# Ledger of designs, part 29: designed miniproteins, single chains, continued (5)

Each design is a single chain, and the fold is of that chain. pLDDT is the mean over its residues in the fold that is shown.

## One batch from the design tools (miniprotein)

Design m16979
Fold by ESMFold2-Fast:
Structure m16979 (fold): chain A 74 residues (1-74)
Amino acid sequence: DPQAEADAHEARAQALENGLAQTKSAFDKEIARAEKEDPELAKGVKAVGDRTIAELQAQADSHRAKAEALRAAL
């Protein structure tokens, strides 16, 4: 069922998009905490955060695009 598959991809995209806001907030808090103790540690946390956010955004975009393509074919 292409519509059920599209709905599943959209649900996954929405879950990832919702998770992005929480992930960004969590990394911002860890960076702020690390900066008080060790600026070099803060740089490392920021680098990990930037990569994690980029990967999650790419996954969300991919699922969104697949949902749209499947619905366009209906």
Scores: mean pLDDT 86

Design m16980
Fold by ESMFold2-Fast:
Structure m16980 (fold): chain A 105 residues (1-105)
Amino acid sequence: PGGSPEDEIKDLEKELSKYSGNPIYWIGLARSYLELGKYDKAKEYAEEGIRVAPRSPDGWTELAKVYLKQGKYKDAVDYSNKGLSIDPNNSDSRDLLNTAQSKLS
């Protein structure tokens, strides 16, 4: 359950226009564009999330998801490891690392 990615984008863009310093809206936009298969926009928003919150694993985790969806498994491994370097207990980063590594074997 969730709204359509297009509806989520509209809501997130409204919040971002008021609260551009909150990384949750940048990461939400990255996720929604990834669901639409718009990988370049998903990367741009994830990178802005990293810029806003460089000590959060969330932006690195979203980059890893984008690269995994593109079949760029080496990059997915690298960005998942970056998320784990920030938060070693981050389950999303660990799951993405395991998935990407399984694709390289």
Scores: mean pLDDT 86

Design m16981
Fold by ESMFold2-Fast:
Structure m16981 (fold): chain A 81 residues (1-81)
Amino acid sequence: SAEREELELLLGIAEHELREVEELAKKMNDSELAKLAEEMRRLIREGRRALEAGDLATARQVLDEVRRLGRKASEIEKKLK
């Protein structure tokens, strides 16, 4: 379905954002960024499982939460500069 294809693309974007947060956490040696990356990784795994189960509503909700954590990571980055 179109919605499933959209969620697959959003999962790919979330995985890319996670990699950026993980690299930032290593570069800045910041424990809060490291914890955010760990939570994003957990949520991405949950979203992928939801997609595999056909639970598109849960997949979308989880991806929205990953987006929120990504924004929080960006705010932390600004404070560390």
Scores: mean pLDDT 86

Design m16982
Fold by ESMFold2-Fast:
Structure m16982 (fold): chain A 85 residues (1-85)
Amino acid sequence: MSDKEILAKAIAAILIAIGEEYELEYRELSLEEIEKRIKELKEMIKELEELLKTAPEELKPLIERAIERLKAVVEKLEEKLEEMK
């Protein structure tokens, strides 16, 4: 993967996290939708954690920020899922 592709992936992940935070706050999500989103976001976190191991030093802070933002959203989704039980 090129440095430009790594940068694009990290930025896209941050934007996805922002979008998921908005959806969680302002939209009614079903139990099944929340479970699906948690799975998809956890897979994205794993991909970013693997990229972090081989990424240029200049891009590592951005990838770490993307992972942090996605983990925060997953935690909020898991809390919402627990409220719906």
Scores: mean pLDDT 83

Design m16983
Fold by ESMFold2-Fast:
Order: sequence, then structure tokens, then C-alpha cells
Structure m16983 (fold): chain A 66 residues (1-66)
Amino acid sequence: AAKEALERAVELGRANGGAATAAGEALKYLDQGDFEAARKAAEQAAILGRSNPEAREAAERAVKLL
């Protein structure tokens, strides 16, 4: 599920605060039912997490599930 992929992106992105924050924002928007904002935040998490391949892949998976 998209929520699980975003939670994984937050955990894996902990070493990159920007990526983890963006993934956390995507989770917040998903909880609010704003799928468009959630997807955009997940895309930002993927961009910011480019230096961490595992965090990036988790965020990209979340985008695909949204």
C-alpha cells in the first residue's frame, strides 16, 4: 500500500533529513485524503533522496502506488 511505502521511505531517509521530511509530508497528505499533494511530496522525497538509493526506491514506489 502507498502508506507502507511512504513509512518505509521515512525510515530509510532518516540520514537525509530533507527526504525523510518530504516522505512524512506525503504521509500527512495521504491521511487527509489529498492524493495529489501526497504524490507531489513523495516525488520530492525521491528527488531529495537521490544520494540514498534505498530511500529513493521507497519514495518512487510510493509515487507509483499513489
Scores: mean pLDDT 74

Design m16984
Fold by ESMFold2-Fast:
Structure m16984 (fold): chain A 70 residues (1-70)
Amino acid sequence: SMEGERLRRESQEEFEKTLKELLEKGLSEKQAKAVARYKVSGPDMSLSHIAETYGLSQSTVSKALKKAGI
């Protein structure tokens, strides 16, 4: 559906924008990707799931979120 395509495109654009901003703040590529995914996945996304997905500790993701101001 057009609505589903729009939401996917908007989520991808927000992910790419957030990723670039986080890399500019000095986060590593893995940390930036994890934080950007967490931000665009909505409020129910768990830190443990994101950490596992990117091969990071929950502590590392939490520190990256604090550095990002999230």
Scores: mean pLDDT 75

Design m16985
Fold by ESMFold2-Fast:
Parts: C-alpha cells; sequence; structure tokens
Structure m16985 (fold): chain A 79 residues (1-79)
C-alpha cells in the first residue's frame, strides 16, 4: 500500500539516502572506467536521491530504486 511505502521511507530514510549515494558514487566510478551505462546510473541515482530526500515512494518508484541498487552493485562488481 502507499501508506506502507511511506512508513518504510519514514522508518529508514537514512538507509534510502545511503543507497542513493552509493549508486551515485557507483555511477561516477563507472564514468571513470568508461562504462556506457554510467550516465544512466548517475541520472537514476540522482532521481533516487531526490525521491529519498522527501518524495514519498510509490510501489513503482520502490521497484525503480531496487533496480538502481542492483545496477550499481553490478557496476561495482564489474569494476
Amino acid sequence: SKEGMEELAKKDPGGLVALAEAARRGGELGRKLGLPESDTVFKQADYAFKLAKGKKPKPEDVKRLAELIAEAEAALAAA
């Protein structure tokens, strides 16, 4: 539910911010390594950071955050 998503964001806003920052740093590392997806990861990280800083996440937005995290982890593992 929307309320459940809002409560999760309220319960762990620091965790959401930390994950968004990790994704942003992963995007910067990817750019340094010349990975073609790095620009996309960086833009998605910026969006996730803005979402985590006060926008209430919808189920689709939470899914996008999870995908961004997975992409960032994959980029870091491949580096």
Scores: mean pLDDT 59

Design m16986
Fold by ESMFold2-Fast:
Structure m16986 (fold): chain A 69 residues (1-69)
Amino acid sequence: GMDEALAYLRERMRELGVPEADIERILALVAAAPPERAGEVVAVMLQSLGVPSEEAERIGREVEALMRE
């Protein structure tokens, strides 16, 4: 569900060295997005912070999958 998806995303962003302020901002944006677009939002936001596209898209897909549970 949403809580598991956001917990997963927070852990991944911390491992990537994303600042806490950016983590909280991105989590709020993802939580406010339509579920069908959550993975896309994650991928775009992580890429804007310099995360490689392949990794950002992989994280986005997992977030979307967790949201559907």
Scores: mean pLDDT 86

Design m16987
Fold by ESMFold2-Fast:
Structure m16987 (fold): chain A 81 residues (1-81)
Amino acid sequence: MLKIVVDALEEAVEAAKKSEDPTPALATMAYQMLLLAEDPRASEETKEAAREAVKAYEAGDNEKALEYAERAAELARKELE
């Protein structure tokens, strides 16, 4: 996993948590999670969390999407070399 990817992912999650209007930040977070789910450098556990975040976002469950995105970012951080 690359630090620049993990940093961008963490920034997207923090923006979604802190924004007064979270809609554009949640969309950016979902896009980052979609990219993470397809990243061959990520573990299956990290990709599974990222896929669940995208599924929750597409279902309109923003709270669950954020929860899975935070988990995916934490797992990706642990994969840094």
Scores: mean pLDDT 79

Design m16988
Fold by ESMFold2-Fast:
Structure m16988 (fold): chain A 69 residues (1-69)
Amino acid sequence: MTKRLQELLEEGYKLGYELGKGGRSLQELAVDVAKERQKMVKENTPKEELEAFSAYALGLLLGTLEAQS
């Protein structure tokens, strides 16, 4: 993983943890992430940007899961 992707995952984790503490549904967040990723693929988003989004989204979901576990 590049340093940029690692930093994006860490940023996502921190935000996801705060969202989870605030009562954000992990299931709804996962659906929203999936919809956004599908939109990016349909819009032919560059692979590098899709990888960046995926790293951030993974962090976001893991942070939310951790806050609610």
Scores: mean pLDDT 84

Design m16989
Fold by ESMFold2-Fast:
Structure m16989 (fold): chain A 80 residues (1-80)
Amino acid sequence: SEAEEELVAAMVAAGVSEEQARALVAAIRKHGARGDAWLAEVAAAIRESPEMALLVGGEMKRLLDEHGGDVEATADAALA
C-alpha cells in the first residue's frame, strides 16, 4: 500500500535498510486491525511535512536500535 511505502521510505531515509524496514512493516501488519490503524495514522503524519517524515523515520530507527534490530519486538513496542 502507499502508506507502507511512505513509512519504508521514511525509515530508509533515517538509515534503516530497505529489507529491515519492510520486515518491520510486515511485523506491524501481523497485529491486524490495530497494526493497519497505526500504519494509517503514521502515514498521515509523514504526509503532513518533510519534518514529520524525518521525525517518524528517526524514531523508528531509534526503536529498532533499542531492540537490537528485532523487528517483532520493535513492532510490539511501537503499538504499545
Scores: mean pLDDT 84

Design m16990
Fold by ESMFold2-Fast:
Structure m16990 (fold): chain A 91 residues (1-91)
Amino acid sequence: MKKELYEISYELGKKIGEIYANKSVEESQKLKEESIEKQKWLQENTKTEEDKEIALKGIVEGILEVAEELKKKGKEEEAKELEELLKKMLE
């Protein structure tokens, strides 16, 4: 379960990063809908403080992966916006 918890959290983090970086309302809505199943699974499987720490790590690393992909595509401004989001989440 711990590996699955991290993997699903990581995928959710990537979706969050994609939603935040996306300027299209339609594409953002689709990404949100795709994340619902993962969100429900995480809610059911984050019962302990250890589970919450694993989930948070996964989400953070997922968002960071999207930021790195944006940098590789030359979208440094969008990548910086995601890095600022991560900083606020960790406060």
Scores: mean pLDDT 76

Design m16991
Fold by ESMFold2-Fast:
Structure m16991 (fold): chain A 69 residues (1-69)
Amino acid sequence: MDLSAFPKLSKKELSEIKKEIAKELGVSTSYVSNLLNGKAGIEHDEDTLILFKGLSEGKSVEEIVEELK
C-alpha cells in the first residue's frame, strides 16, 4: 500500500482506520482495502472515490461511513 496520498497517516493508523470503517459498515477489512486500492470492481468506483477523498481531506471515519452508506 502506497501511503504518499495520506502523509499524516502511518501504516498503523491507516490499518486502524480501515478496521474501524469495516466494522461500521459491517464489511471485511479486505473489502475496505480493495476499495482504497481501486480493486473492488467497477460497481464500487464511487465508493473508492468517496473513501480516498475522505481520507485525503481528513474527514472523520463517521463522515466517510455516512457517505459510503
Scores: mean pLDDT 69

Design m16992
Fold by ESMFold2-Fast:
Structure m16992 (fold): chain A 96 residues (1-96)
Amino acid sequence: SKVLELLKKAKQAVEEAARAAAAGDAEQAIAHLEEAIQYLKEGAKLAKGEVKENLEGAVRSVQQALAAARAGDLEQAAQTARATAKGLEYLIKKLE
């Protein structure tokens, strides 16, 4: 499934963002969060129903982490990114 492939890429990007934020690398955290948003938006365009709604919710969560990272709140960015990655993992398992 293309949606499942995009979800796995988004989860990886969000996990990389969390690691970068935890390491104090705001530029890398922002870049990975922006990458995750693009994968999730592409997935949402291909998905329908509850899966589309879950992907749109994930976009909002990543956008919240991105706002924190841009504000220099890297601890909040890392925490939000980790929570988002966990949510994406549950969605991936449900779709497998």
Scores: mean pLDDT 91

Design m16993
Fold by ESMFold2-Fast:
Structure m16993 (fold): chain A 73 residues (1-73)
Amino acid sequence: DVADKQADTATRAIELVRKNSHVPQEALEAGERAAAEEAARQVRANPDASEEQREKIAEEAAKYGIEVAKKLA
């Protein structure tokens, strides 16, 4: 199910943002949301993505979320 893959990938992206961000909670939450939304968007655009591709999507989404968090901090 694409929805399950979206949720799993978004959850992984959130975890990566939390592990790699040292910003105030409000900025961190914004980064987590941005990462989750980007991960879900990428999985919807690539419904046939392999597990390895989904891991890469989570990493890219997390990097985006970290940049959002940094700009708000």
Scores: mean pLDDT 84

Design m16994
Fold by ESMFold2-Fast:
Structure m16994 (fold): chain A 79 residues (1-79)
Amino acid sequence: DIVEELVKQLIDEAKKNGLKVDGKRIWLILGHKYGISTTIRMFDKDGLDYVEELFKDELKTKGLDYDKTLEEIKKKLSS
């Protein structure tokens, strides 16, 4: 399952960067995954928008629905 592979990548990235594994932290974890958030704990608005666009592009490339996949990943990260 592609979604389970994405969840595993995000868990690994969170652990590597000393972040709590939590769906509420998904944007911070995705920032580290994409190499955008290497020096700061929180994004400014422009950094967050860029991470959202990269995530949308990755999901589109994989043929995944953005809203459903985002909700599923957040839920799995919070379990």
Scores: mean pLDDT 77

Design m16995
Fold by ESMFold2-Fast:
Structure m16995 (fold): chain A 74 residues (1-74)
Amino acid sequence: SLEELLRKQKELEEYNAKRKKFHDEVIEKTKDLTPEERLKYFKEQVEKWIKEGKLSKTDIERYNKVFEEIEKAK
């Protein structure tokens, strides 16, 4: 069980690193855009990742919550 926990931790760290890289790529590609255009691009990119099966269910729920909070702040 300890070995299984350590393996899951490494998998999470690797997944988080890949997710951060995707976020950094989105930021780089959208750095000259307005905040609203950046948000639209990010939403479209997340939808694409969902369709491609690149996101976990947990991350899909997290992104949806973040987008809801941003929409409420407008």
Scores: mean pLDDT 73

Design m16996
Fold by ESMFold2-Fast:
Structure m16996 (fold): chain A 66 residues (1-66)
Amino acid sequence: MEIEKFIEELEKELEEEGKSVAEQIGRLFAEIGRLGERGEFLEPETKLGKDIVNLIKFFHEYSHLG
């Protein structure tokens, strides 16, 4: 079996999955960004929640780059 064909099929699957995941992540961050702009989010108690809030703050700060 031709190894090149196997690699092409794998790359195609990864590209399609990667694009879908990137789109979903983009939508999630857009929603989180909007909530952050409105101040409509809870103060997190967990490490994961704190990391998410820090990520929102990071994107908010970058949105002001002129």
Scores: mean pLDDT 58

Design m16997
Fold by ESMFold2-Fast:
Structure m16997 (fold): chain A 87 residues (1-87)
Amino acid sequence: YVDKLVELRDKLQPLAEKYIEAIKNNDEETKKKIESEIRQMVLDTFREILGIEDEEEVRKVLRQYINEVRKLGANKEQTKEIIEKLK
């Protein structure tokens, strides 16, 4: 499970960076588009790992991930650091 969460964070990194930029620019349209894309990506992964089929639960996990990304000003290196701590 840890390895799959690690892979998910790596896959979400580019989208998280775009999402942070959209927040800084108050670009609501881009935020909504990125949120939709991330939800689609996360659905299968979380269903496989946690048995989550509920879109609200996926959104909750996504919010937690984005908040962590914001705290770190996340880039590729900082995502790796989180990954190492999980292993």
Scores: mean pLDDT 62

Design m16998
Fold by ESMFold2-Fast:
Structure m16998 (fold): chain A 90 residues (1-90)
Amino acid sequence: YDAARERELRTLRDVFGVSDAALAYVERKHAEVDAVLDRHGLPRTSALEGALLGLAILKNIPVSELTDEEVAQAAREAREHQKRIEELKK
């Protein structure tokens, strides 16, 4: 999880040349995701982070405004996404 986030930030900086302000924005979004996961007793995983951020973007709301039902839906979608990836690798 933390290693995946560090890899993302390193890629954004080194490959895409994003600004320090853009990196700070990404780190702030990471903190918002962590707060939501902790509030709902969910594990900190890249799959859940991606699902929560994706749902928030789709609904055009901040991650902190996701309802309990929306967070539960994102957790289910993350589980199904992982199953699909494993099926495609076979």
Scores: mean pLDDT 73

Design m16999
Fold by ESMFold2-Fast:
Structure m16999 (fold): chain A 75 residues (1-75)
Amino acid sequence: MEEEIKKLRDEIEKLRAELASATTPEQVQRILKRAEEVINKLEELIKKSPTVTDEQRELLVEAGYLLNEARRRLA
């Protein structure tokens, strides 16, 4: 579980960097789709966990901000 959380954190950091560098709607759409996949994976991990950790909550918040930022850039 912790190893999977680390992978998701690294993915969020990469997506944030890609979003900062994105110049086309196509790039932003790709980032949006990947951010949604990260959120879905985090929610599945949380559902299977007997306890929700602060790190899992932080990652959900960070992924949510990334998702909203990408959506805002497409509006």
Scores: mean pLDDT 79

Design m17000
Fold by ESMFold2-Fast:
Structure m17000 (fold): chain A 57 residues (1-57)
Amino acid sequence: DDADFEAAVERSAEEARQKAIETALANGYTPEESQALGDKAAEEVRAGARAGRDAGN
């Protein structure tokens, strides 16, 4: 079901976001910069998952 796929994508995106924020903070980025990097990581996960699904692979 599309709902299960969407739930899995959002969970993966949130995990990627959290990991990116933690990594950025550990490397001396500000909380604001870390948030932006996390948001970017989450969007990349969402975009990649949708592209893969749309390609039928």
Scores: mean pLDDT 81

Design m17001
Fold by ESMFold2-Fast:
Structure m17001 (fold): chain A 70 residues (1-70)
Amino acid sequence: MVTALEILYARGEIDVEEAEELKPYDEELLKLSEEQRRALAEQMARIKRENPENWLEEIKALIEEAIAAA
């Protein structure tokens, strides 16, 4: 199954080190629907572009909120 992290990596929005940093969340992201995972990937890409200094913390918070709502 394609995760939000795999979508971002395939699009070049994150590098391998950034993907490894977020890898622990990947199993939890599989609990989301494919549509939710794609929407999450788009939100993550936007956060990275708009907030390059704190994007990792913002993305972690976004993932945790998405999982809590699932």
Scores: mean pLDDT 72

Design m17002
Fold by ESMFold2-Fast:
Structure m17002 (fold): chain A 62 residues (1-62)
Amino acid sequence: MVPKEELQKEVDEAMVEMARSVLKLAFKRNPQSALEDAKNFVKTTKNPLVAKAAKELIEEAE
């Protein structure tokens, strides 16, 4: 009886998509500051899947 595990998976997926959208928008406006923001986001994010998505965007930008 762990509906929380399925809910957590949906939350993780939604957070990953949200993080990618926000960071992509930031990169379009100012790539230099967006890169620093993405690195800080990786450090401050409690969700490891969101941190992984942010790292992937950093690698694509560098």
Scores: mean pLDDT 74

Design m17003
Fold by ESMFold2-Fast:
Structure m17003 (fold): chain A 76 residues (1-76)
Amino acid sequence: AAASALTRAVLAAQREIARLGLTDPEKAAEAQEHLQLAGERLAAGDYDGAIAHVERLAPVLPAEAAAMVAALRALQ
């Protein structure tokens, strides 16, 4: 299910952001902020806003960003 796929992608993104923080804490902080904002937009029912924030993760987390966008599009 798309909701299950989204949960897995978010957990993967959180793990990769933690790993990124070991080498690039500034980029990890920016990624964490966009992941949080995406969650807030999704809670508000704003799928397009959630996707926009997830796309900002693509430069540092391309696989996880793509998985989250695909899951959000399937839920929309």
Scores: mean pLDDT 87

Design m17004
Fold by ESMFold2-Fast:
Structure m17004 (fold): chain A 87 residues (1-87)
Amino acid sequence: SLVDEAIEELEKGVEALRNNDEEEARRVIRRGVQLINELEKAGAPSEVLARLIGLVAELQHALSLSEEEREKAAEIAEKKIKELREL
């Protein structure tokens, strides 16, 4: 599903943050935004859209943080992704 594809892209973004791969993180964040837009057009539940949008915003913000703070942001994002998968 498009939801699963969006979650998989966000998981790649988390891994990129852990590896300090800023180029890859920006690339997967852009793809995540595209998938969220497609999900909105497809009428995905508002709860799912809100959680995905929040995760993309948090990953984008993490790119402005220090390496140590990026690791903490990645851990928080990973937990939120797991919660989204359980919906």
Scores: mean pLDDT 86

Design m17005
Fold by ESMFold2-Fast:
Structure m17005 (fold): chain A 66 residues (1-66)
Amino acid sequence: STLAEIARREAEEHPEHAAESVRGLAAAVTLSPEAQRYLALAEEAQRAGDFERAREYALKAVDAAL
Protein backbone atom coordinates (compact mmCIF):
# COMPACT_ATOMS: atom_id res chain seq x y z
CA SER A 1 0.00 0.00 0.00
CA THR A 2 1.02 3.64 -0.48
CA LEU A 3 1.08 4.27 3.29
CA ALA A 4 3.40 1.29 3.82
CA GLU A 5 5.66 2.55 1.02
CA ILE A 6 5.83 5.99 2.68
CA ALA A 7 6.61 4.41 6.07
CA ARG A 8 9.35 2.24 4.53
CA ARG A 9 10.98 5.20 2.75
CA GLU A 10 10.85 7.36 5.89
CA ALA A 11 12.47 4.62 8.00
CA GLU A 12 15.19 4.09 5.38
CA GLU A 13 15.97 7.81 4.93
CA HIS A 14 15.62 8.80 8.61
CA PRO A 15 16.64 5.86 10.83
CA GLU A 16 16.55 8.20 13.86
CA HIS A 17 12.77 8.48 13.26
CA ALA A 18 12.22 4.84 12.24
CA ALA A 19 9.76 4.06 15.05
CA GLU A 20 7.71 7.19 14.25
CA SER A 21 7.34 5.93 10.65
CA VAL A 22 5.72 2.72 11.86
CA ARG A 23 3.52 4.62 14.33
CA GLY A 24 2.32 6.76 11.41
CA LEU A 25 1.27 3.60 9.59
CA ALA A 26 -0.39 2.32 12.80
CA ALA A 27 -2.58 5.46 12.89
CA ALA A 28 -4.15 4.33 9.58
CA VAL A 29 -4.14 0.52 10.00
CA THR A 30 -4.33 -1.99 12.83
CA LEU A 31 -0.92 -3.61 13.28
CA SER A 32 -0.66 -7.39 13.65
CA PRO A 33 0.94 -8.69 16.88
CA GLU A 34 4.11 -9.42 14.89
CA ALA A 35 4.23 -5.84 13.54
CA GLN A 36 3.64 -4.48 17.06
CA ARG A 37 6.56 -6.58 18.36
CA TYR A 38 8.89 -5.22 15.68
CA LEU A 39 7.72 -1.67 16.43
CA ALA A 40 8.62 -2.21 20.11
CA LEU A 41 12.07 -3.51 19.11
CA ALA A 42 12.57 -0.51 16.78
CA GLU A 43 11.64 1.86 19.64
CA GLU A 44 14.15 0.16 21.97
CA ALA A 45 16.94 0.27 19.37
CA GLN A 46 16.19 3.95 18.61
CA ARG A 47 16.28 4.81 22.33
CA ALA A 48 19.66 3.02 22.59
CA GLY A 49 21.01 5.04 19.65
CA ASP A 50 21.33 1.93 17.46
CA PHE A 51 19.77 3.46 14.37
CA GLU A 52 20.79 0.63 12.03
CA ARG A 53 18.85 -1.89 14.16
CA ALA A 54 15.98 0.59 14.56
CA ARG A 55 15.70 0.84 10.76
CA GLU A 56 15.88 -2.96 10.37
CA TYR A 57 13.10 -3.56 12.90
CA ALA A 58 10.94 -0.72 11.54
CA LEU A 59 11.18 -2.21 8.03
CA LYS A 60 10.20 -5.62 9.42
CA ALA A 61 7.23 -4.01 11.20
CA VAL A 62 6.07 -2.41 7.93
CA ASP A 63 6.41 -5.75 6.11
CA ALA A 64 4.48 -7.56 8.88
CA ALA A 65 1.74 -4.89 8.69
CA LEU A 66 1.16 -5.63 5.00
Scores: mean pLDDT 81

Design m17006
Fold by ESMFold2-Fast:
Structure m17006 (fold): chain A 105 residues (1-105)
Amino acid sequence: DVKEKLEKLIELVEEIEELLKKYPELKPEEQKEAEKRIEKLLEEADKLVEEIAEAFREDPSLREKYREELLRVQLAIGRVGVLVAEREGDEETLARLRAAIAAAE
């Protein structure tokens, strides 16, 4: 079920977002554990993205049917991008990503 895969993808991306939000407050050894968890979540997300892309290739009408879920995935990915840019100190990328998220919400 494409809907269940999209919902699971949203959950994985939101868990990555929460780990990234907590990351600056963590001790170095806790940061290493968070990095390993994020890597595992990204591997699971990649598999779901491939499965969802295949389903949309087989039935393009599913993109319109699940438009709301797709938007939620895109917004969650955008929020993760903001957190990564904050961690790297890229203020210009941060401003652009925040503006794009605000416009899409």
Scores: mean pLDDT 78

Design m17007
Fold by ESMFold2-Fast:
Structure m17007 (fold): chain A 100 residues (1-100)
Amino acid sequence: SKLDKLQEILDETTKKLNEIIEKYKASEETKNLIDSLLAGLYVLLQELEAGRISLEEFIERATARIEATKEKLKASDADEELKKEIIKVLDETERKIREV
């Protein structure tokens, strides 16, 4: 189902982002930013599963949260290579979500 595909996308995104955070020994600020994004995306998935939002609303809200997180990350004092790897994962996640 489309819900199963979205769950798989979020689970793979979570795995990849946590691997990057561990690899670079990211700050608590960066960890909190990414944890907040992931929590928000899973809440949106639960709202979609419950029929409280449409797929179109899910895509719009999920991509808006990802873009806001990319902007905050770019403005942060985090390692530049960490930023590049996280942004790459987030860009891939946005593309996969839009393709569902």
Scores: mean pLDDT 92

Design m17008
Fold by ESMFold2-Fast:
Structure m17008 (fold): chain A 60 residues (1-60)
Amino acid sequence: GVELGRKAAELAEAGEPEEAGRLAASGGVITEQQGKRLAEESATKAGTAAALSAARAGLP
């Protein structure tokens, strides 16, 4: 569930989408394909959030 999704999102943001997908699948709550999809989606959202935070912080 939710905990595995959160850990998978953290791994995807760290640049390890394969590990993120594997972790999600290993919990038996989702398929490997669903894990990869969630990892990719989470990485995209994390990247957007980081960009917005950098802009708000006044980075050039």
Scores: mean pLDDT 62

Design m17009
Fold by ESMFold2-Fast:
Structure m17009 (fold): chain A 68 residues (1-68)
Amino acid sequence: MPSVAEQMEALLAEARALLAEALADPSTPRSVVTDLGLLVWELETAPPTEEALARARRLLDRVRARLA
């Protein structure tokens, strides 16, 4: 089972990729770009705790729902 830190790094990589994709697409809502930027910042600065991981997963799922 991957560690909390490993799971947070995986989410950070995914959030960065989604942010880059959102920035490349002018039809992406600005709120989605803002939320992805905030998620990337939180994943870069948050301590590797189960609570931070759970929060990041919820934010990423919410962003994905807005992009679908």
Scores: mean pLDDT 81

Design m17010
Fold by ESMFold2-Fast:
Structure m17010 (fold): chain A 97 residues (1-97)
Amino acid sequence: SKYEELVEEIRRTHRLVAEFRAEVGDQSTVVEVYEDEEGRLAILTYDTGNFSSDEVKYNTLLAMIESAERMSLEQVIETARALLEVREDHWRENPLK
């Protein structure tokens, strides 16, 4: 899949600089922040409730990478934390979704 190929490319070309995890019942979200040798940042999210298509996941990841190009590491980490919080709140409100 295009999404899996892009994730593998990021993991091959970048180093992990931060990782956040949240669990609500049987649901879990992991948000990872990666940095390449030029200082470019990428955010990967994976979630037990994410049944989005490959195309949606791919386009979302590309949009996150493009956004991160205009951010500092501190801003990207803040964004990663905010994404985790939004997902925890969603699971608490929608535990069957």
Scores: mean pLDDT 77

Design m17011
Fold by ESMFold2-Fast:
Structure m17011 (fold): chain A 59 residues (1-59)
Amino acid sequence: MSEEEEKALQALIRAVKAAMDGNREEADRYIKEAEQNGASPEAVAAVRKEADRLYEEVK
């Protein structure tokens, strides 16, 4: 796995963690970082969908 692929994966993981904490700004920032490091459009879309779902769960 390339350094860029690893950075993309780590950014997606951090985005999900931020979404779980209700931090939409931080989650969006990490999603953009993952996209910049070559995360697939499918993976980015999946994480955005999951983040949106997590925001609905956080009361």
Scores: mean pLDDT 78

Design m17012
Fold by ESMFold2-Fast:
Structure m17012 (fold): chain A 95 residues (1-95)
Amino acid sequence: VKEQVEVLDKTKKEIRELSEEAGKQGDEDSKKDLDDAAHIVDLSRKSVSTGDPIDIAVAELSIATTATSLSQSENPYAQKASELLREALDEIRRA
């Protein structure tokens, strides 16, 4: 649980940084999508922190769905966030 929470905290921080970069480039739609993704990561962190297998499975599904959505974006920061989410998902599944 601790390692999974640390992975999600790191991923949330990195996605927020990508959101700021998208905003600086004037891509408000991608900034919003990245802010929404960071919020989903924060909710997933709370689910994972319970240690309940059902809550963890819901968190994994939410992360996977968000990664897929962001991978369809033309914005390179959104594509990078998709990669970070897939890496986080793999680390959570290994922990």
Scores: mean pLDDT 84

Design m17013
Fold by ESMFold2-Fast:
Structure m17013 (fold): chain A 56 residues (1-56)
Amino acid sequence: SDALKEAALRLVRNSSLPPETRKKFEDAIRNAKNDEEVKKQVLALQDAEGDYAAAK
């Protein structure tokens, strides 16, 4: 749904990830064909945020 994509994009914008990594997630979310693909990107985003925070 568009609402789910908007919520996911907001999560990307609020993340501490580098701009290039955020753009990659934004592009993946915008190109997601269904809600399950959006959810997979959100899980991947959360994993990436955890890895990035641990590296700091």
Scores: mean pLDDT 81

Design m17014
Fold by ESMFold2-Fast:
Structure m17014 (fold): chain A 87 residues (1-87)
Amino acid sequence: SMMDILKEAAEKAIELIEELIEKEKASPEVQRRLEYVKERLKKAKTFEELENAIKGAYTIVAEHFPEAAEEFAKRLREILEETKKKL
């Protein structure tokens, strides 16, 4: 179903966020902001909501980990493109 496709995409995006937190040793404040984005991803019911939550994750990463931002954006784009193909 569309909901299962969106949930799978959200789970992949959450995994990337968690990997980034571990790799970059994100501060508690940054972890809290990313946790809010993870909650938005889990609650996404439309492709637009998923894409907006992903943009939120990118904004935080670009602000705090600019060296990691380009690769992170690339991985998120791959998730969004694959999700669009399944919808």
Scores: mean pLDDT 88

